Designed miniproteins, single chains, continued (5). Designs and how they scored, part 26

Each design is a single chain, and the fold is of that chain. pLDDT is the mean over its residues in the fold that is shown.

## One batch from the design tools (miniprotein)

Design m16937
Fold by ESMFold2-Fast:
Structure m16937 (fold): chain A 61 residues (1-61)
Amino acid sequence: MEKKLQEELKKIEEEAKKIPGAKEAVDSLIELAKKFIKQGDLKKAQEWLAKAKAALDSAKA
């Protein structure tokens, strides 16, 4: 599961780079997700990744 969360995180980072203004909104959320992955708190990591995805989708709209 941890490797899958890291892969999803990288995908969100790459997509955010393509969208002007998305990077700032997403970067903070990704940093929190990385922190929880490092701590082994996969549930919290999933929550923050979901928030990052939501922020990315909002920037796309």
Scores: mean pLDDT 77

Design m16938
Fold by ESMFold2-Fast:
Structure m16938 (fold): chain A 75 residues (1-75)
Amino acid sequence: AEEEARRLLEEGERAYAAGDYETAIAHYEKAIELAPDSPLTLPALGNLARAHAALGDGRGAVEALQRAIEVQEKQ
């Protein structure tokens, strides 16, 4: 699960670099789904917020940041 999540984050980063923010969001969401309690979750949520912001989706960006706060509070 974590290995596949890491691969999806890498694919999302490549999509983001290419300006394909919708594909990046899909890969980041899948990575979080596969490994929600992983050290990869906080970086994935940060990348998810950035991709939503790049699309002009302020609501999606805020939702991703709220999810990140919840993960941080869990410890």
Scores: mean pLDDT 82

Design m16939
Fold by ESMFold2-Fast:
Structure m16939 (fold): chain A 73 residues (1-73)
Amino acid sequence: MREERLKRLEEEAYRAGVEVGRAHAEAPRDERQRALNRAMSKLVEKAESLDEEARIARAFVEGFREGLAEARA
């Protein structure tokens, strides 16, 4: 159950990252950074350990990069 829960949180984080990245691709750097920080903070609040935090944050950043790439293509 723990690993299944964590995988669902990683999937949620990735999707959130894509949405934030796409929505803020044309935003000023400082605004984009604030949006990234706010979204990531909310997602990692669901983590029960530092390992979960790291995995959720990684998934979010991967999604964020994908969202930026999609908006710029």
Scores: mean pLDDT 81

Design m16940
Fold by ESMFold2-Fast:
Parts: C-alpha cells; structure tokens; sequence
Structure m16940 (fold): chain A 103 residues (1-103)
C-alpha cells in the first residue's frame, strides 16, 4: 500500500490517514492507493479498493468515515468500496465498482 500527499496537509490529518492505511493492510487489504490532497482549503482522501475485507477493517474504515476522512459508498459484509468525500472522486470509484461487479 502507498500513501501520497498533494499540497498542504496538516500532520494530524496525515497521521490519521496513515493509521487507517496501516490498519487496513494489517487486516488483509493487500493493494491500496491512498492520496491525501488539499483542495479548496479542505483535505480530500482519494483512494479506492474493492476487495473482501475483515469486519475489523470495515469497522475502522467506518470510524474514519465518521471523522470525515472518507466515504464508504458500498459496504457489505466482507466487501468495501472506499471513496473520497469529494464528488469528483466519488465518480471515479463508481467506475471501479462497476468493474468489481463484473468479477
């Protein structure tokens, strides 16, 4: 997994994203791409993965969603699609969801 930063992101927000990424990797998510981007004075989390995940990972992702770091657009037992809070990024992961549906 990789964490990338674009623009001025506060250390506190970077640390939260890093902890969430580490938790997801530790629980069995193998490939994840996460970008923190500062845009229009806000921090947006850009990342998408559509793989079965352990319930503990889903719980931690929901905690991050509650903090406003990301949006879980499709969460089913063992399946998570995580997107950005930004509408533009949500359009991007809709395409990933369509690809997952074909697999």
Amino acid sequence: GYLSVEGDVPEEELERAREGLEAALAAGVRYIDVTLRREDGEVALHGAWARPVAPAVLERLREAEARGELVITEAEPGLVIVGTADPEGRAAHEKIRALLEKE
Scores: mean pLDDT 53

Design m16941
Fold by ESMFold2-Fast:
Structure m16941 (fold): chain A 73 residues (1-73)
Amino acid sequence: MSDEELAEELVKKAKSKDKKEQEEAFREAKRLFEEGRLEVAKKAFEALSKSKDEEIAGEAALWLGVVNTLLKR
């Protein structure tokens, strides 16, 4: 699976109304971040930051901030 395909899949899970799928997307985004795949992780955390679950949205927003700091060219 390419980074583009993986980002699309994770965004779908992040936008799911199922909290379990959102949590799976969050765990995978963290793994991708640890692997240095920052663009994919960014897209996933961005989608998760829009979650109606305040805990998931808050944590994702913090991780998105870290990713954006590391992606500064």
Scores: mean pLDDT 81

Design m16942
Fold by ESMFold2-Fast:
Parts: sequence; structure tokens; C-alpha cells
Structure m16942 (fold): chain A 57 residues (1-57)
Amino acid sequence: ASDELLAELARAFGVSPEAVRRAVEMIRAGASQAEIMRATGLTREQVAALRELVAAL
């Protein structure tokens, strides 16, 4: 994912760009939904949406 896309997603989710970047890294590493939520503060729905976006990128 581009840095611009990560910044836009962070704005849409109401979180920091660093949190979105960390979530993307964790998704690519095969981390569980619960682990990503715990580490980044993203909601279940936000993690699910980000997983679909990462799969498309």
C-alpha cells in the first residue's frame, strides 16, 4: 500500500497513520484479528475492511 493510501485510511478510521501501517504489517505477517485490534486500537470492522484492501493491493 502507498503512504498516501495509508494516510487516507487512517483519516477514514479516525486513527493515526502509524496505527494503519502497523495493522497492514501485522496482516501481511499473518497475525490474528484479536492481536491486530489489541496492538493498533482498530475495531473488528476496520481490521476486516483493511484485510480486504491488503488482499487487493
Scores: mean pLDDT 79

Design m16943
Fold by ESMFold2-Fast:
Structure m16943 (fold): chain A 58 residues (1-58)
Amino acid sequence: SAREQAERLLAEAERLLAEGRAEEASKMFDKAGVYAVLAGDEALLERAREGARRAQEL
């Protein structure tokens, strides 16, 4: 489902961010955001947006 894909992409993005791979993490957070919108899940969308912001500040 779109929600499950958003959750998987968020997990992968957090892993990339922890490894210092900021550009790859940012792209993965953006993908997670797209799936969060498709799922209609505002909490997942906010997590994706916050993650992308954190990646940009690295």
Scores: mean pLDDT 87

Design m16944
Fold by ESMFold2-Fast:
Structure m16944 (fold): chain A 67 residues (1-67)
Amino acid sequence: MLKRIEELIEELRKLGREKEAEAVEDLVKEAKRYEEEGKERKAASLYTAAALLAIGAIIDEEIRKKK
């Protein structure tokens, strides 16, 4: 999961979606903090949110190119 999210962050930066890349990184950082606290469910939810945000931004970019 984490490595895949990192790949998505790199892709977002290549697409010029810096704001979304930063938001995804912030979610990953928060997820890691909860993971370190032993809050596995909260961490998993944040990793899922980060992945969905990144995927959504990539899909949005693809759709915008087909305007």
Scores: mean pLDDT 80

Design m16945
Fold by ESMFold2-Fast:
Formats: structure tokens, C-alpha cells, sequence
Structure m16945 (fold): chain A 58 residues (1-58)
């Protein structure tokens, strides 16, 4: 479901950002965009911004 996908993406993005894993955050962002999940996209972008990581898929 969309809600389950959003929760998974948000958790993955947050963990990747905490670990300094730019590739992990970009992977979460890419998945959110493929699903059309605007909340997931926003969460991944905010996680990257908070951690100072570069988003390469924009």
C-alpha cells in the first residue's frame, strides 16, 4: 500500500541520512518518485538537507 511504501521510504531515508549515506538517500528518493509518493519524496529531500548530503537525482 502507499502508506506502507511511504513509511518504508521515510525510515530508509532517515537511516541513510543518519549514516551519511548519500547513495541510500538518493535510492529512497528515486523509489518515492517512481511510486508517485510526494510525501516520500519530501521526506527523502528533508533527510538529505538535514544531514548535509547531496541529492543527485534532482
Amino acid sequence: SMAEDTARIKAGAAKAAADGDAAGVNSALHEARQLGDEEGVRAALEAAKAAGLTVTSV
Scores: mean pLDDT 79

Design m16946
Fold by ESMFold2-Fast:
Structure m16946 (fold): chain A 81 residues (1-81)
Amino acid sequence: MKPLTLEEIIKRAIEEAIEYLKQGKFDVAKLILQSILDVFGPFIKKKEVEDLIRKAIDYINQGKPEEAIKYLKKALEVLDK
């Protein structure tokens, strides 16, 4: 079994949340994102990623899934730097 980096685990979870947002499953997407913050938040080296995920959750709560997806894509870009 090849060990995944923490960044790869978070990246996969964000990509999964984006897919649920595209399907209109906002509560599932929000749960995935909140779980990233609760479990991995203290271990995220780039604070910008945590802030972008928090902003995406805020947009989901406002009924703006398109904006949430944009912020999650920004988080993926930051993780790839």
Scores: mean pLDDT 80

Design m16947
Fold by ESMFold2-Fast:
Structure m16947 (fold): chain A 87 residues (1-87)
Amino acid sequence: SMEEKIKELLKKAEEAEKKGNYFEAGKLYREAGDLLAELGKLEEAVELYDRAIEAYRKAIEKEPEKAFELSAYELAAAVNKVVTRKE
């Protein structure tokens, strides 16, 4: 059930990324990372937080007028990564 949800989120994230919808992709990667962390799959969660950070950075590059708002999401994903690596 949880693994199925993670796979669905990853598929949606990759599709969003291919379409250039980087902000949506970042949110989906972060949500999948949160679920992996909940399952104790910390290394996989860190990998998805990295993908979320990269997606948010691409979103900022595409929409620099939204950099302030989007940077908050990038920071949140970076915090998730750091916290997950220390557990």
Scores: mean pLDDT 86

Design m16948
Fold by ESMFold2-Fast:
Structure m16948 (fold): chain A 69 residues (1-69)
Amino acid sequence: MLFSAEQIEKALVRLHLENPDLDPAALSALGKALVARAPVSDEEVRALAREAGLSDEQIEALLAILRSL
């Protein structure tokens, strides 16, 4: 599945609201990287989220949100 820039922006806002302890700077950097590459695959989301320092659980939560949009 491919995710648009709009889906990425909405998903990251929701992820931050559900996980307020996440570093906003890391989420901002991740969002910029994903939007610049959009549309992005599941594999690209996983790779860039891991690079941004998200845990496996946080990555799966992000992908679940993206797939729900």
Scores: mean pLDDT 83

Design m16949
Fold by ESMFold2-Fast:
Structure m16949 (fold): chain A 60 residues (1-60)
Amino acid sequence: SSKEFTPDEILEAVQEAIKEGKPTYSEVAKRLGVSQATVRRLLRAMGAESIEELAAKLAA
């Protein structure tokens, strides 16, 4: 059984990665307990093209 994540949970993990200075797929994957491929899929489902795009929007 795969875990389901809400957009808010994904955004929280990305914000925590930004605070650590590591807004990368690997850091978010570690925080959510999933693979980097799963992080990419979750971001695309939220309408984000990349973690760099999402991190820039959250940091601005």
Scores: mean pLDDT 77

Design m16950
Fold by ESMFold2-Fast:
Formats: sequence, C-alpha cells, structure tokens
Structure m16950 (fold): chain A 74 residues (1-74)
Amino acid sequence: SELEKIKNLTPEALEKARELIRAMDAGNTEEVYKLAKELAKMGAETLILMHLGIARAVGDTEVAEAIEKALKEA
C-alpha cells in the first residue's frame, strides 16, 4: 500500500520532502522541479504525488507543472 511506502522512507527522503514544501511555499518553481526529481529518483513518488495534489487543489499551476515535469523526466 502507499502507507507502507511512506513508512519505509529514509531520513534523507523526508528532509528532501521538507525542502520541497518550503520551495512550494516560496513559489520557487526551479527548486520545486529539482527537489521533486531528486525525490522521484529516491523512490519517494508517493510524497511527490501528495504535493502535486496539494498544488492542484490550491490552484498553484506553476508549482503543479514543475512537479509534473519532474515526474515525467525521472
């Protein structure tokens, strides 16, 4: 399940997820793209999809597009 994937995340992946949240809050699309791509390579896709859902829900289209691009290129 997706919950089991979250439970097995490394401290490094969790720290990158925190950095992603800060970049999203700042509207820094370049950093969002970079961090989402790094998280995807680490296998933390569930965390990325959660944040994509949040960006879409709040109407942050530029952040959502940066995350979608990172997922396609990972």
Scores: mean pLDDT 79

Design m16951
Fold by ESMFold2-Fast:
Structure m16951 (fold): chain A 76 residues (1-76)
Amino acid sequence: GRAEELLANGERNLRIGRELLKSDNKDDILHGIGHVIRGIGDLIDAALLAKKAGDKELYERVLEVAREFGLDLSGI
């Protein structure tokens, strides 16, 4: 569903951003920041949709993925 797609896209964007931020290239670092911002937004949207749908298992999975990247979304 849409929430699962947002979770997958958010995790992918955060992984790409993490790798780009290791670069010594300014353009790669800027693109990495963009991927991180986009990934956070996708995870927030995934959490909100899972919560609205009453999908507790998907909601907890989104929070777990966020924690893997140092993000606390438990207030959503």
Scores: mean pLDDT 90

Design m16952
Fold by ESMFold2-Fast:
Structure m16952 (fold): chain A 60 residues (1-60)
Amino acid sequence: SEKERFEKLKEKLRKATEEAKKEIIKEAKEKGWSEEQIERLVKMVEDAGRAMETMLEWAL
């Protein structure tokens, strides 16, 4: 059903967002970013992930 497809897509998006967040945090730490800068970056990634989920709901 369309709902099942949507839920699977959301799950994949959430997993991709978590993986991207981990990689970004790792790179930011390697570059010597402050904890405050890393927190801001993480928030941006999380906000982007939520926006993509909302867009998927509108598109489906």
Scores: mean pLDDT 80

Design m16953
Fold by ESMFold2-Fast:
Structure m16953 (fold): chain A 115 residues (1-115)
Amino acid sequence: AEAQLEAYRRAFREAAAFHGAEVEEEEREFDGHRLVVLSFEDRGVTTVLVLLLTPAGELSGPLFTLPSREEADALIARLGSPEAFERLAAEALAVADEEHARGEGGRHAARGEVS
């Protein structure tokens, strides 16, 4: 659980460093759940990793690719509860599917594991 969260944080920071990018990190806690949000900007797109650790020791970590830092900030601002997190993950999925359906070429549609 904690060790797995630290492993994901390390991997994300290494990925950002490979692209010459600086990582921004926020941590929030609600009802014993720990939410860690990491983001970096590369080539005009922002990659966001959201790590949710439950009191039971379960970890989930969806990855989002967004066209701007402003959209990433708006996404992060919506994370206030586990339910809000689940809704956000579902919305990101729907947006990625819609962009793919429009035939724009799926250039930056990236999604991580969702549990």
Scores: mean pLDDT 68

Design m16954
Fold by ESMFold2-Fast:
Structure m16954 (fold): chain A 100 residues (1-100)
Amino acid sequence: SLKKKAEEYEKEGEKAKEKGEYLKAAEYYVKAAEYYAKLEKPDYKKAAELYEKAAKIFEELGDYLRAAYLYRKAGEYYEKAKDYKKAEELYKKAEELLKK
């Protein structure tokens, strides 16, 4: 089940973050987001939230190019979830990171 894979990757991401394995946590959050977006009934809000979590990790690590890319992905999925305000905020965040 794609939903079980999404939930497993999300859980592994949270565990990795708790252990301070930030790069691994970000990788799991991205995998989880991809699976939530690919469900028969896509969970766009969950996909957006997980891309945003991954983006924050790369921002904290100083990888502004990767963070900007992931913030844009989160924005795209917030738009699909009809959260236009959150999408706009994340697109602006991505643009600001690219100026660093």
Scores: mean pLDDT 91

Design m16955
Fold by ESMFold2-Fast:
Structure m16955 (fold): chain A 70 residues (1-70)
Amino acid sequence: MASAKKKAEEHLEKAREAIENGDVKTAMEHLQEAIKEIETLRSDRELYARLKEQYFEVGDLLAKESVAKA
């Protein structure tokens, strides 16, 4: 079974790929799914913190790409 950790990591990876391809909409959708999975992991303090850090990093990349295209 795919764990919430694996789902979150997979969505973060797909969001990065979408950003590289200039697909802002797909990147946003994967970030929304990633955060939902990450929020289920709040009980694992260390894992939650690491995944949130990755989420903010990918979100920053998306924000920069969105501004560059605007």
Scores: mean pLDDT 80

Design m16956
Fold by ESMFold2-Fast:
Structure m16956 (fold): chain A 68 residues (1-68)
Amino acid sequence: ALAKLEALAEELKKEYPQLEVKLVGDDTLEISGELSPTELTGLVLRLIGDYPDFEVSVEGNTITVRAK
């Protein structure tokens, strides 16, 4: 799980350099930054589609990706 989250963090930092991407512990990735509702929804849908073995949740403008 950790290795997959680290790879995802690198890809997100590369594709969305304006967003803050943090690894929290060994099973959770937090993505935060100024996103419009449309941009936030698009990113969440992409994460759910590309990483179905992860749990994706949203609190305000923060996206949390957790290993199941």
Scores: mean pLDDT 76

Design m16957
Fold by ESMFold2-Fast:
Parts: sequence; structure tokens; C-alpha cells
Structure m16957 (fold): chain A 67 residues (1-67)
Amino acid sequence: LSKEQQAEIYLALARMLIAVLKIIKNPSEEEKEELIRRAEELVDKAEELGADPEEVEEIREELRELR
């Protein structure tokens, strides 16, 4: 996989975790925090691989709102 493809995959995975967080009604505090942390880690890896900074920022803002 190229760096660009890996970045795209990491962003897609982060978006999937965000979708899960939005579907779950009142998850446990531990579950919510774990999913947010995992999504943040995926976004960080995507950024390191050269993901679109605008998309990275958008996802980070969405994660902040979910806290």
C-alpha cells in the first residue's frame, strides 16, 4: 500500500468509529473514551502519512464535539 492509500484507509477507519459513536445511545464512559481515543490515533497516523489537512481538521473537530 502507498502512503496515500494508507492515509485514506486510516481516515475511513476513523470515520467508521465516529459513525459507531453516533449510533450508540449513551455508551459507557469507558467505551466512549476508548472509541474516541482510537479514532484520534487513526487520524494522527493519517496526518503523518500526508492525509488532506482539511479532512483531518474536520474529523478532529467532530471528535471534540463527541466528547
Scores: mean pLDDT 82

Design m16958
Fold by ESMFold2-Fast:
Formats: C-alpha cells, structure tokens, sequence
Structure m16958 (fold): chain A 56 residues (1-56)
C-alpha cells in the first residue's frame, strides 16, 4: 500500500530508529529508509511519500 500523509504524520512522532526499522520491515532498503526518515524529520512529507512509493 502507498504511504499516506496520515502515516507520515504518525511516523514523525516516533523516534527515527523506530521509523527506519518499520520502513525496512515494509520492504524498503536501508538507504531509502534513511532518506525517508530524514525527509520526515525535516517536515518534507511529500518527499517522504514519493521516496516510499518509488521503493515499493
């Protein structure tokens, strides 16, 4: 399933380590998971969603 804005907002409230681990468990590679986590931390939810959807 594509990542939604609601899921990104929920992840933004989690520790970065938990976010990264959840993304890897969802089938995202480590490099992409790190970039998505950075985008979420920066408040760039659109980039985070785009990176996730490209990785799936």
Amino acid sequence: MPMTEEQVRLMAEQPPEVVRESLIAAGVDEETAERITEAIAAGDHETAIELYNEAR
Scores: mean pLDDT 77

Design m16959
Fold by ESMFold2-Fast:
Structure m16959 (fold): chain A 85 residues (1-85)
Amino acid sequence: AEALRARADELVRRADELIRQGRYREAAELFVEAGRLYLEAGDYRSAAMAYYQASDLYEKMGDYEKARELREKADELLAKARAQA
């Protein structure tokens, strides 16, 4: 779990750098992968945050369908994270 989370954290850092460079598609793909790794680690809150970030980037790129799909997935994961508290 900790190793999966560490890999996801690295992907988030790389995605943030890509955003600063305007490379939104690549950044969004890294946030989706980070979300998947956080989910495998059982970190539903971090997974939700990663998918929200990816959703925002797809919206900026005009991919509203993919943005909506990721936002709905993030909402479900955030609800699950709240249930674990």
Scores: mean pLDDT 88

Design m16960
Fold by ESMFold2-Fast:
Structure m16960 (fold): chain A 56 residues (1-56)
Amino acid sequence: EELLKKANEYFKKSIELRKKADEARKQGRVDEAEKLYKESTEYYNKAIELAKEFAK
């Protein structure tokens, strides 16, 4: 259940970073958007890894 809570936290962080990336892209800040998309993907991958551990 702690793992599931952490997975949810990382999913929320991933979504938040994706939203910030979209905002940066809309403002023409392409380099910043790319970095935020990368961070979003990293948090998403962390969430998936924790969800897998919970499912075992």
Scores: mean pLDDT 82

Design m16961
Fold by ESMFold2-Fast:
Structure m16961 (fold): chain A 56 residues (1-56)
Amino acid sequence: SMEEEIKKALEEVREFAEKKFGPAAGLVAEHEFRRMLEQGMTPEEAKEFMLKGIEK
């Protein structure tokens, strides 16, 4: 389902952000991910965009 897809993508984004920048980064990443979904991005698009941004 879409809800399960969102949850999975969000957990992956939070984990990656926390791994690179620490625990506080997970909350920031969750906020930005949800904002991207509200702006019409799919969970997969938002995840890829976030992971690419965090990598840099």
Scores: mean pLDDT 80

Design m16962
Fold by ESMFold2-Fast:
Structure m16962 (fold): chain A 75 residues (1-75)
Amino acid sequence: MGMKLSEEERRHLREVAEELAEEAIRAAAAGDLSKAASLLAAMGILAAEADIAGDEETARYIRELYRRALAEIDA
């Protein structure tokens, strides 16, 4: 299989992405749109890193978190 990440590394990427999503939503709710945008950009980079590592499942999970965070911010 093309996946290079260990189960521990994969879990870590998911946890970091979840934290970034929560922080982005919180920053936007507080009116800090610049911080929210930076955190969302960091999630995009994390998803790209997962793709480069061959972990399509983790990349898709991070993109889903990004989409949900963006929808919540825009609500």
Scores: mean pLDDT 81

Design m16963
Fold by ESMFold2-Fast:
Structure m16963 (fold): chain A 92 residues (1-92)
Amino acid sequence: NVQTAVDYAQQGQQATNNGDSDTANTYITQAGNLASDLANQGDISGVMTISSQLGDVGQTATQNNDTSVVDTVIDSGNLIKQSLSDYSNSVS
């Protein structure tokens, strides 16, 4: 569900702006998990949309010097890349 993942990413960005890294990390992780599920289903467009939103969160965290949130965004990106690889193998 692309809309739910976008909503989670936006909540993560708001938490990051408020300095609430724990809440931000929770929402970013939920958005990343949904993007991973979409990647496993072959919804590349949905994955690209969510990845763009997570990139915006990562930029905000970088500007705020919030290394914890930056690391969580990177981990979510790695999870998405792994899921896309798994999908590619399933359609080979």
Scores: mean pLDDT 84

Design m16964
Fold by ESMFold2-Fast:
Structure m16964 (fold): chain A 63 residues (1-63)
Amino acid sequence: SMSTDEQYGYLLGFQLGAELARQGVSLEEIERRARELAEKLGMTEGGIEAAVRGAREGAERAR
């Protein structure tokens, strides 16, 4: 089971990744933006990693 921070990170990343992929943003840039956003929100290391993972998955499903 994921921690609360990891669950929020994943969901945030997924939504961000899907939206940016629809706008034609590259996967590398999507991952970078997801990490930056999670860090700015003060998420734990697990939350940041979950956000990046979520962003990859969201981007993949949107394309």
Scores: mean pLDDT 86

Design m16965
Fold by ESMFold2-Fast:
Structure m16965 (fold): chain A 67 residues (1-67)
Amino acid sequence: SLEERQKAVLELLKSSSGPLTARDIAELLGISQSAASRALNALVEQGLVEKRPVPGVPRLHAYRLVD
């Protein structure tokens, strides 16, 4: 089952025009970057979200829905 925070992250990704970083999600939801990263990692493990590198920005990842 999805936790409430994971559901909020999914809804945000669903309504976004493009991939979001953990920092973007943290700022938009008013939570810590650590909390956003934890929710994102859980969603990636469940196969609901993809973690992709950001072209031209080393060590940064953006996240989007799998479909």
Scores: mean pLDDT 83

Design m16966
Fold by ESMFold2-Fast:
Structure m16966 (fold): chain A 56 residues (1-56)
Amino acid sequence: SDAENEAIGLAIAEKYFREGRYEEAVISYENLLKLYPDNERARELLEKAKEKLKEK
């Protein structure tokens, strides 16, 4: 159940990222990491989402 909830949360955040909604993606990854701090994939993608917000 926890692994499924973690995967669902990651999928939602990745959807925001794919849609170019980087502010929502950052918030979603940050919220996921509060619940699952050892999720290395979420940490990596959070960094990428933050870098996208610096792009213009």
Scores: mean pLDDT 83

Design m16967
Fold by ESMFold2-Fast:
Structure m16967 (fold): chain A 65 residues (1-65)
Amino acid sequence: SAAEEIRELLLAGGASEEEAERVAEAVRAGDGDKAQDLITRLVARGLISAEQGQRAGRLLREAFG
Protein backbone atom coordinates (compact mmCIF):
# COMPACT_ATOMS: atom_id res chain seq x y z
CA SER A 1 0.00 0.00 0.00
CA ALA A 2 1.04 3.64 -0.37
CA ALA A 3 1.16 4.01 3.43
CA GLU A 4 3.59 1.06 3.70
CA GLU A 5 5.80 2.31 0.81
CA ILE A 6 6.01 5.78 2.37
CA ARG A 7 6.78 4.30 5.84
CA GLU A 8 9.60 2.14 4.37
CA LEU A 9 11.03 5.12 2.44
CA LEU A 10 11.03 7.37 5.54
CA LEU A 11 12.70 4.66 7.65
CA ALA A 12 15.37 4.19 4.95
CA GLY A 13 15.85 7.98 4.94
CA GLY A 14 16.57 8.08 8.70
CA ALA A 15 13.18 8.75 10.31
CA SER A 16 12.38 6.82 13.51
CA GLU A 17 9.75 4.05 13.48
CA GLU A 18 7.44 6.36 15.49
CA GLU A 19 7.84 9.27 13.02
CA ALA A 20 7.40 7.04 9.94
CA GLU A 21 4.29 5.43 11.49
CA ARG A 22 2.72 8.86 12.19
CA VAL A 23 2.98 9.65 8.45
CA ALA A 24 1.64 6.18 7.49
CA GLU A 25 -1.34 6.63 9.88
CA ALA A 26 -2.20 9.98 8.22
CA VAL A 27 -2.05 8.29 4.78
CA ARG A 28 -4.31 5.41 5.94
CA ALA A 29 -6.75 7.97 7.43
CA GLY A 30 -6.95 9.71 4.01
CA ASP A 31 -5.35 12.90 5.42
CA GLY A 32 -2.89 13.78 2.65
CA ASP A 33 -2.42 17.34 3.98
CA LYS A 34 -1.37 16.06 7.41
CA ALA A 35 0.94 13.45 5.82
CA GLN A 36 2.59 16.14 3.66
CA ASP A 37 2.97 18.49 6.67
CA LEU A 38 4.63 15.70 8.70
CA ILE A 39 7.03 14.90 5.80
CA THR A 40 7.89 18.62 5.43
CA ARG A 41 8.63 18.84 9.18
CA LEU A 42 10.93 15.77 9.00
CA VAL A 43 12.95 17.53 6.25
CA ALA A 44 12.94 20.87 8.14
CA ARG A 45 14.25 19.13 11.29
CA GLY A 46 17.01 17.38 9.30
CA LEU A 47 15.68 13.91 10.13
CA ILE A 48 15.44 13.00 6.42
CA SER A 49 17.10 14.59 3.38
CA ALA A 50 15.33 16.96 0.96
CA GLU A 51 15.62 14.18 -1.69
CA GLN A 52 13.87 11.66 0.61
CA GLY A 53 11.16 14.24 1.35
CA GLN A 54 10.62 14.79 -2.40
CA ARG A 55 10.37 11.02 -3.00
CA ALA A 56 7.87 10.62 -0.14
CA GLY A 57 5.86 13.59 -1.50
CA ARG A 58 5.68 11.94 -4.95
CA LEU A 59 4.35 8.68 -3.44
CA LEU A 60 1.80 10.71 -1.46
CA ARG A 61 0.59 12.53 -4.62
CA GLU A 62 0.28 9.19 -6.46
CA ALA A 63 -1.88 7.87 -3.58
CA PHE A 64 -4.19 10.93 -3.40
CA GLY A 65 -3.90 12.52 -6.89
Scores: mean pLDDT 86

Design m16968
Fold by ESMFold2-Fast:
Structure m16968 (fold): chain A 87 residues (1-87)
Amino acid sequence: GAEERLEEAIRRAEEILKEALEGLKKTESLEAIQRYIGAALAAIGAIVSAEIGVKQGNIEEAARGAEEGVRSAEAALKAGKEAEKAA
């Protein structure tokens, strides 16, 4: 249900945040740095939106917001990895 989707989205956002931060530590590409920052910010946004939705008692809205944030974070993380391969 919505609570399971929310839990999965939060876990995925935390994974993306960790991976983006590790990419930032090791990359020498300015383009990759910018993409990894975008991924980290989108992942943080997903987690924050999830927390707000839970506190408001709107689990379905929290799940949708977190899932959207995860999609944005995944796209930015992928772009960061592609920028590193191009460098």
Scores: mean pLDDT 86

Design m16969
Fold by ESMFold2-Fast:
Structure m16969 (fold): chain A 97 residues (1-97)
Amino acid sequence: TGSEGDVTISLSAPSSVPAGGTLTLTCTVLSGDVSNFRWVARDANGKLLKSFFSSASNPTVTISNLQPSDSATYYCAALDAKTGKWVWGAGKTVTVT
């Protein structure tokens, strides 16, 4: 149970995308005030593969020219404007074939 007005987020991502295609990740803010977003991709061993930042106005990141090596668990985090802490959402596993 989170506090009232605390940041809660949900990551939307497809489970699979074709090689050479485009992956669109959307971080939906369900509650609270967000100042920035951070996006990461991690492999099955937890190794950081990708890291992106975006402003509060850009809740979507797009990755084009996908390769099978881009298969990863993708995460979205939102910077809580009240606490100054990153709130991490649940990871979404994306397979590139």
Scores: mean pLDDT 81

Design m16970
Fold by ESMFold2-Fast:
Structure m16970 (fold): chain A 56 residues (1-56)
Amino acid sequence: KKEEIQAALEASEKLIEGMEKKLKEYSSDPEKAKIAQQGLEAAKEGKKLAEELLKE
C-alpha cells in the first residue's frame, strides 16, 4: 500500500544523497564518477516512480 511506496521514496532520497556525495568525492576519478552518476540516475528514476504512484 502507500506505506511501501513511501518507504521506497525515502530509500530513493537516501540513495540520491549518497550518490551525490560520492560524485563529489570521485570528481577526479572519471571511472568511479561514472558509476556514481549511473547510481544517481537510477535513484532519481526510482524517486520519480514512487512520486507518480503516490499521486494516483
Scores: mean pLDDT 79

Design m16971
Fold by ESMFold2-Fast:
Structure m16971 (fold): chain A 81 residues (1-81)
Amino acid sequence: SELEELLKELKKAIEENDYEKASEYLKKILDLINEDPESSKPLLEKNKDFLLEAIKLLESQDLPDELKEHLPLLKDYLETL
């Protein structure tokens, strides 16, 4: 699935310290959640801890505001799982 591929790419970006790409992948994940929240939910529940840690990591980095603006929205959604 597209979400599974995005999660793999996100993990790779974090491993490579490519926080700009990691932010882009988190934005794409948020977009998929907004389009179909119910079908995304099981895979997001499985990866919840990883996604929350990735968000924390990106929030702590020196990144442009545009690369951080979607992080609180995704975090709020994940905390409801």
Scores: mean pLDDT 85

Design m16972
Fold by ESMFold2-Fast:
Structure m16972 (fold): chain A 70 residues (1-70)
Amino acid sequence: SHEELARKLVDYYDTDGDGTLSREEVIEALENLGLSREQAEALVDRVSKAERVSREDAIRILTEALEQLS
């Protein structure tokens, strides 16, 4: 499922293992999936404008991106 893949990607990009990602890490993950930086920033900003993104919000963002790319 897209959600299961998103969870695995979030765990891969969570480099410190604390259950949060930086906004930049989420943008990088989205760009690696094939989104432009503009598309990635817009998607992240729809969910959170904070510099740190919770694991749950990151999973939601990546799940939506994977659905758009499928």
Scores: mean pLDDT 79

Design m16973
Fold by ESMFold2-Fast:
Structure m16973 (fold): chain A 70 residues (1-70)
Amino acid sequence: SAEREAIRKEIEEKMLPKWLEEQKKKVAEVKEKYKDADPLEQAIELFVTMADQEGEFYDEVLAEVDKRMA
């Protein structure tokens, strides 16, 4: 619904700054861990890590939306 989407955006905006700092740290860790790896392997590991982090973020946002709407 439009109401759920508005609440989601509010929660996302509040959580985003902390998540971006954690994301930067995580990306840096992956880049350091795989710095000597094949370029394709580096790209795959970064993609997987970023996808996992984004998924966790949206799961947390949706959990907070559900909590507020309950």
Scores: mean pLDDT 82

Design m16974
Fold by ESMFold2-Fast:
Structure m16974 (fold): chain A 75 residues (1-75)
Amino acid sequence: MKEKAERIREAADRLYAEGKVSEKGRTILYGAARLVEAGKPEDEVLETVEQAAKAFGLSPEERDLVIEAVREALK
């Protein structure tokens, strides 16, 4: 789980540095990494990310990038 969480953080930092996600998007990804480290199941992690992205008002494009980054890390 630590390896998957680290992949999420690396994706968050990369996407933020490239200007593809906002500080809010990066914060959501770091939250997802914490849930993964806590052993939460994939369904719960993804549901939490989707709810947070919606609550923070992320664009559809940014929301899709954030969700995809989590899905890729959880493979």
Scores: mean pLDDT 84

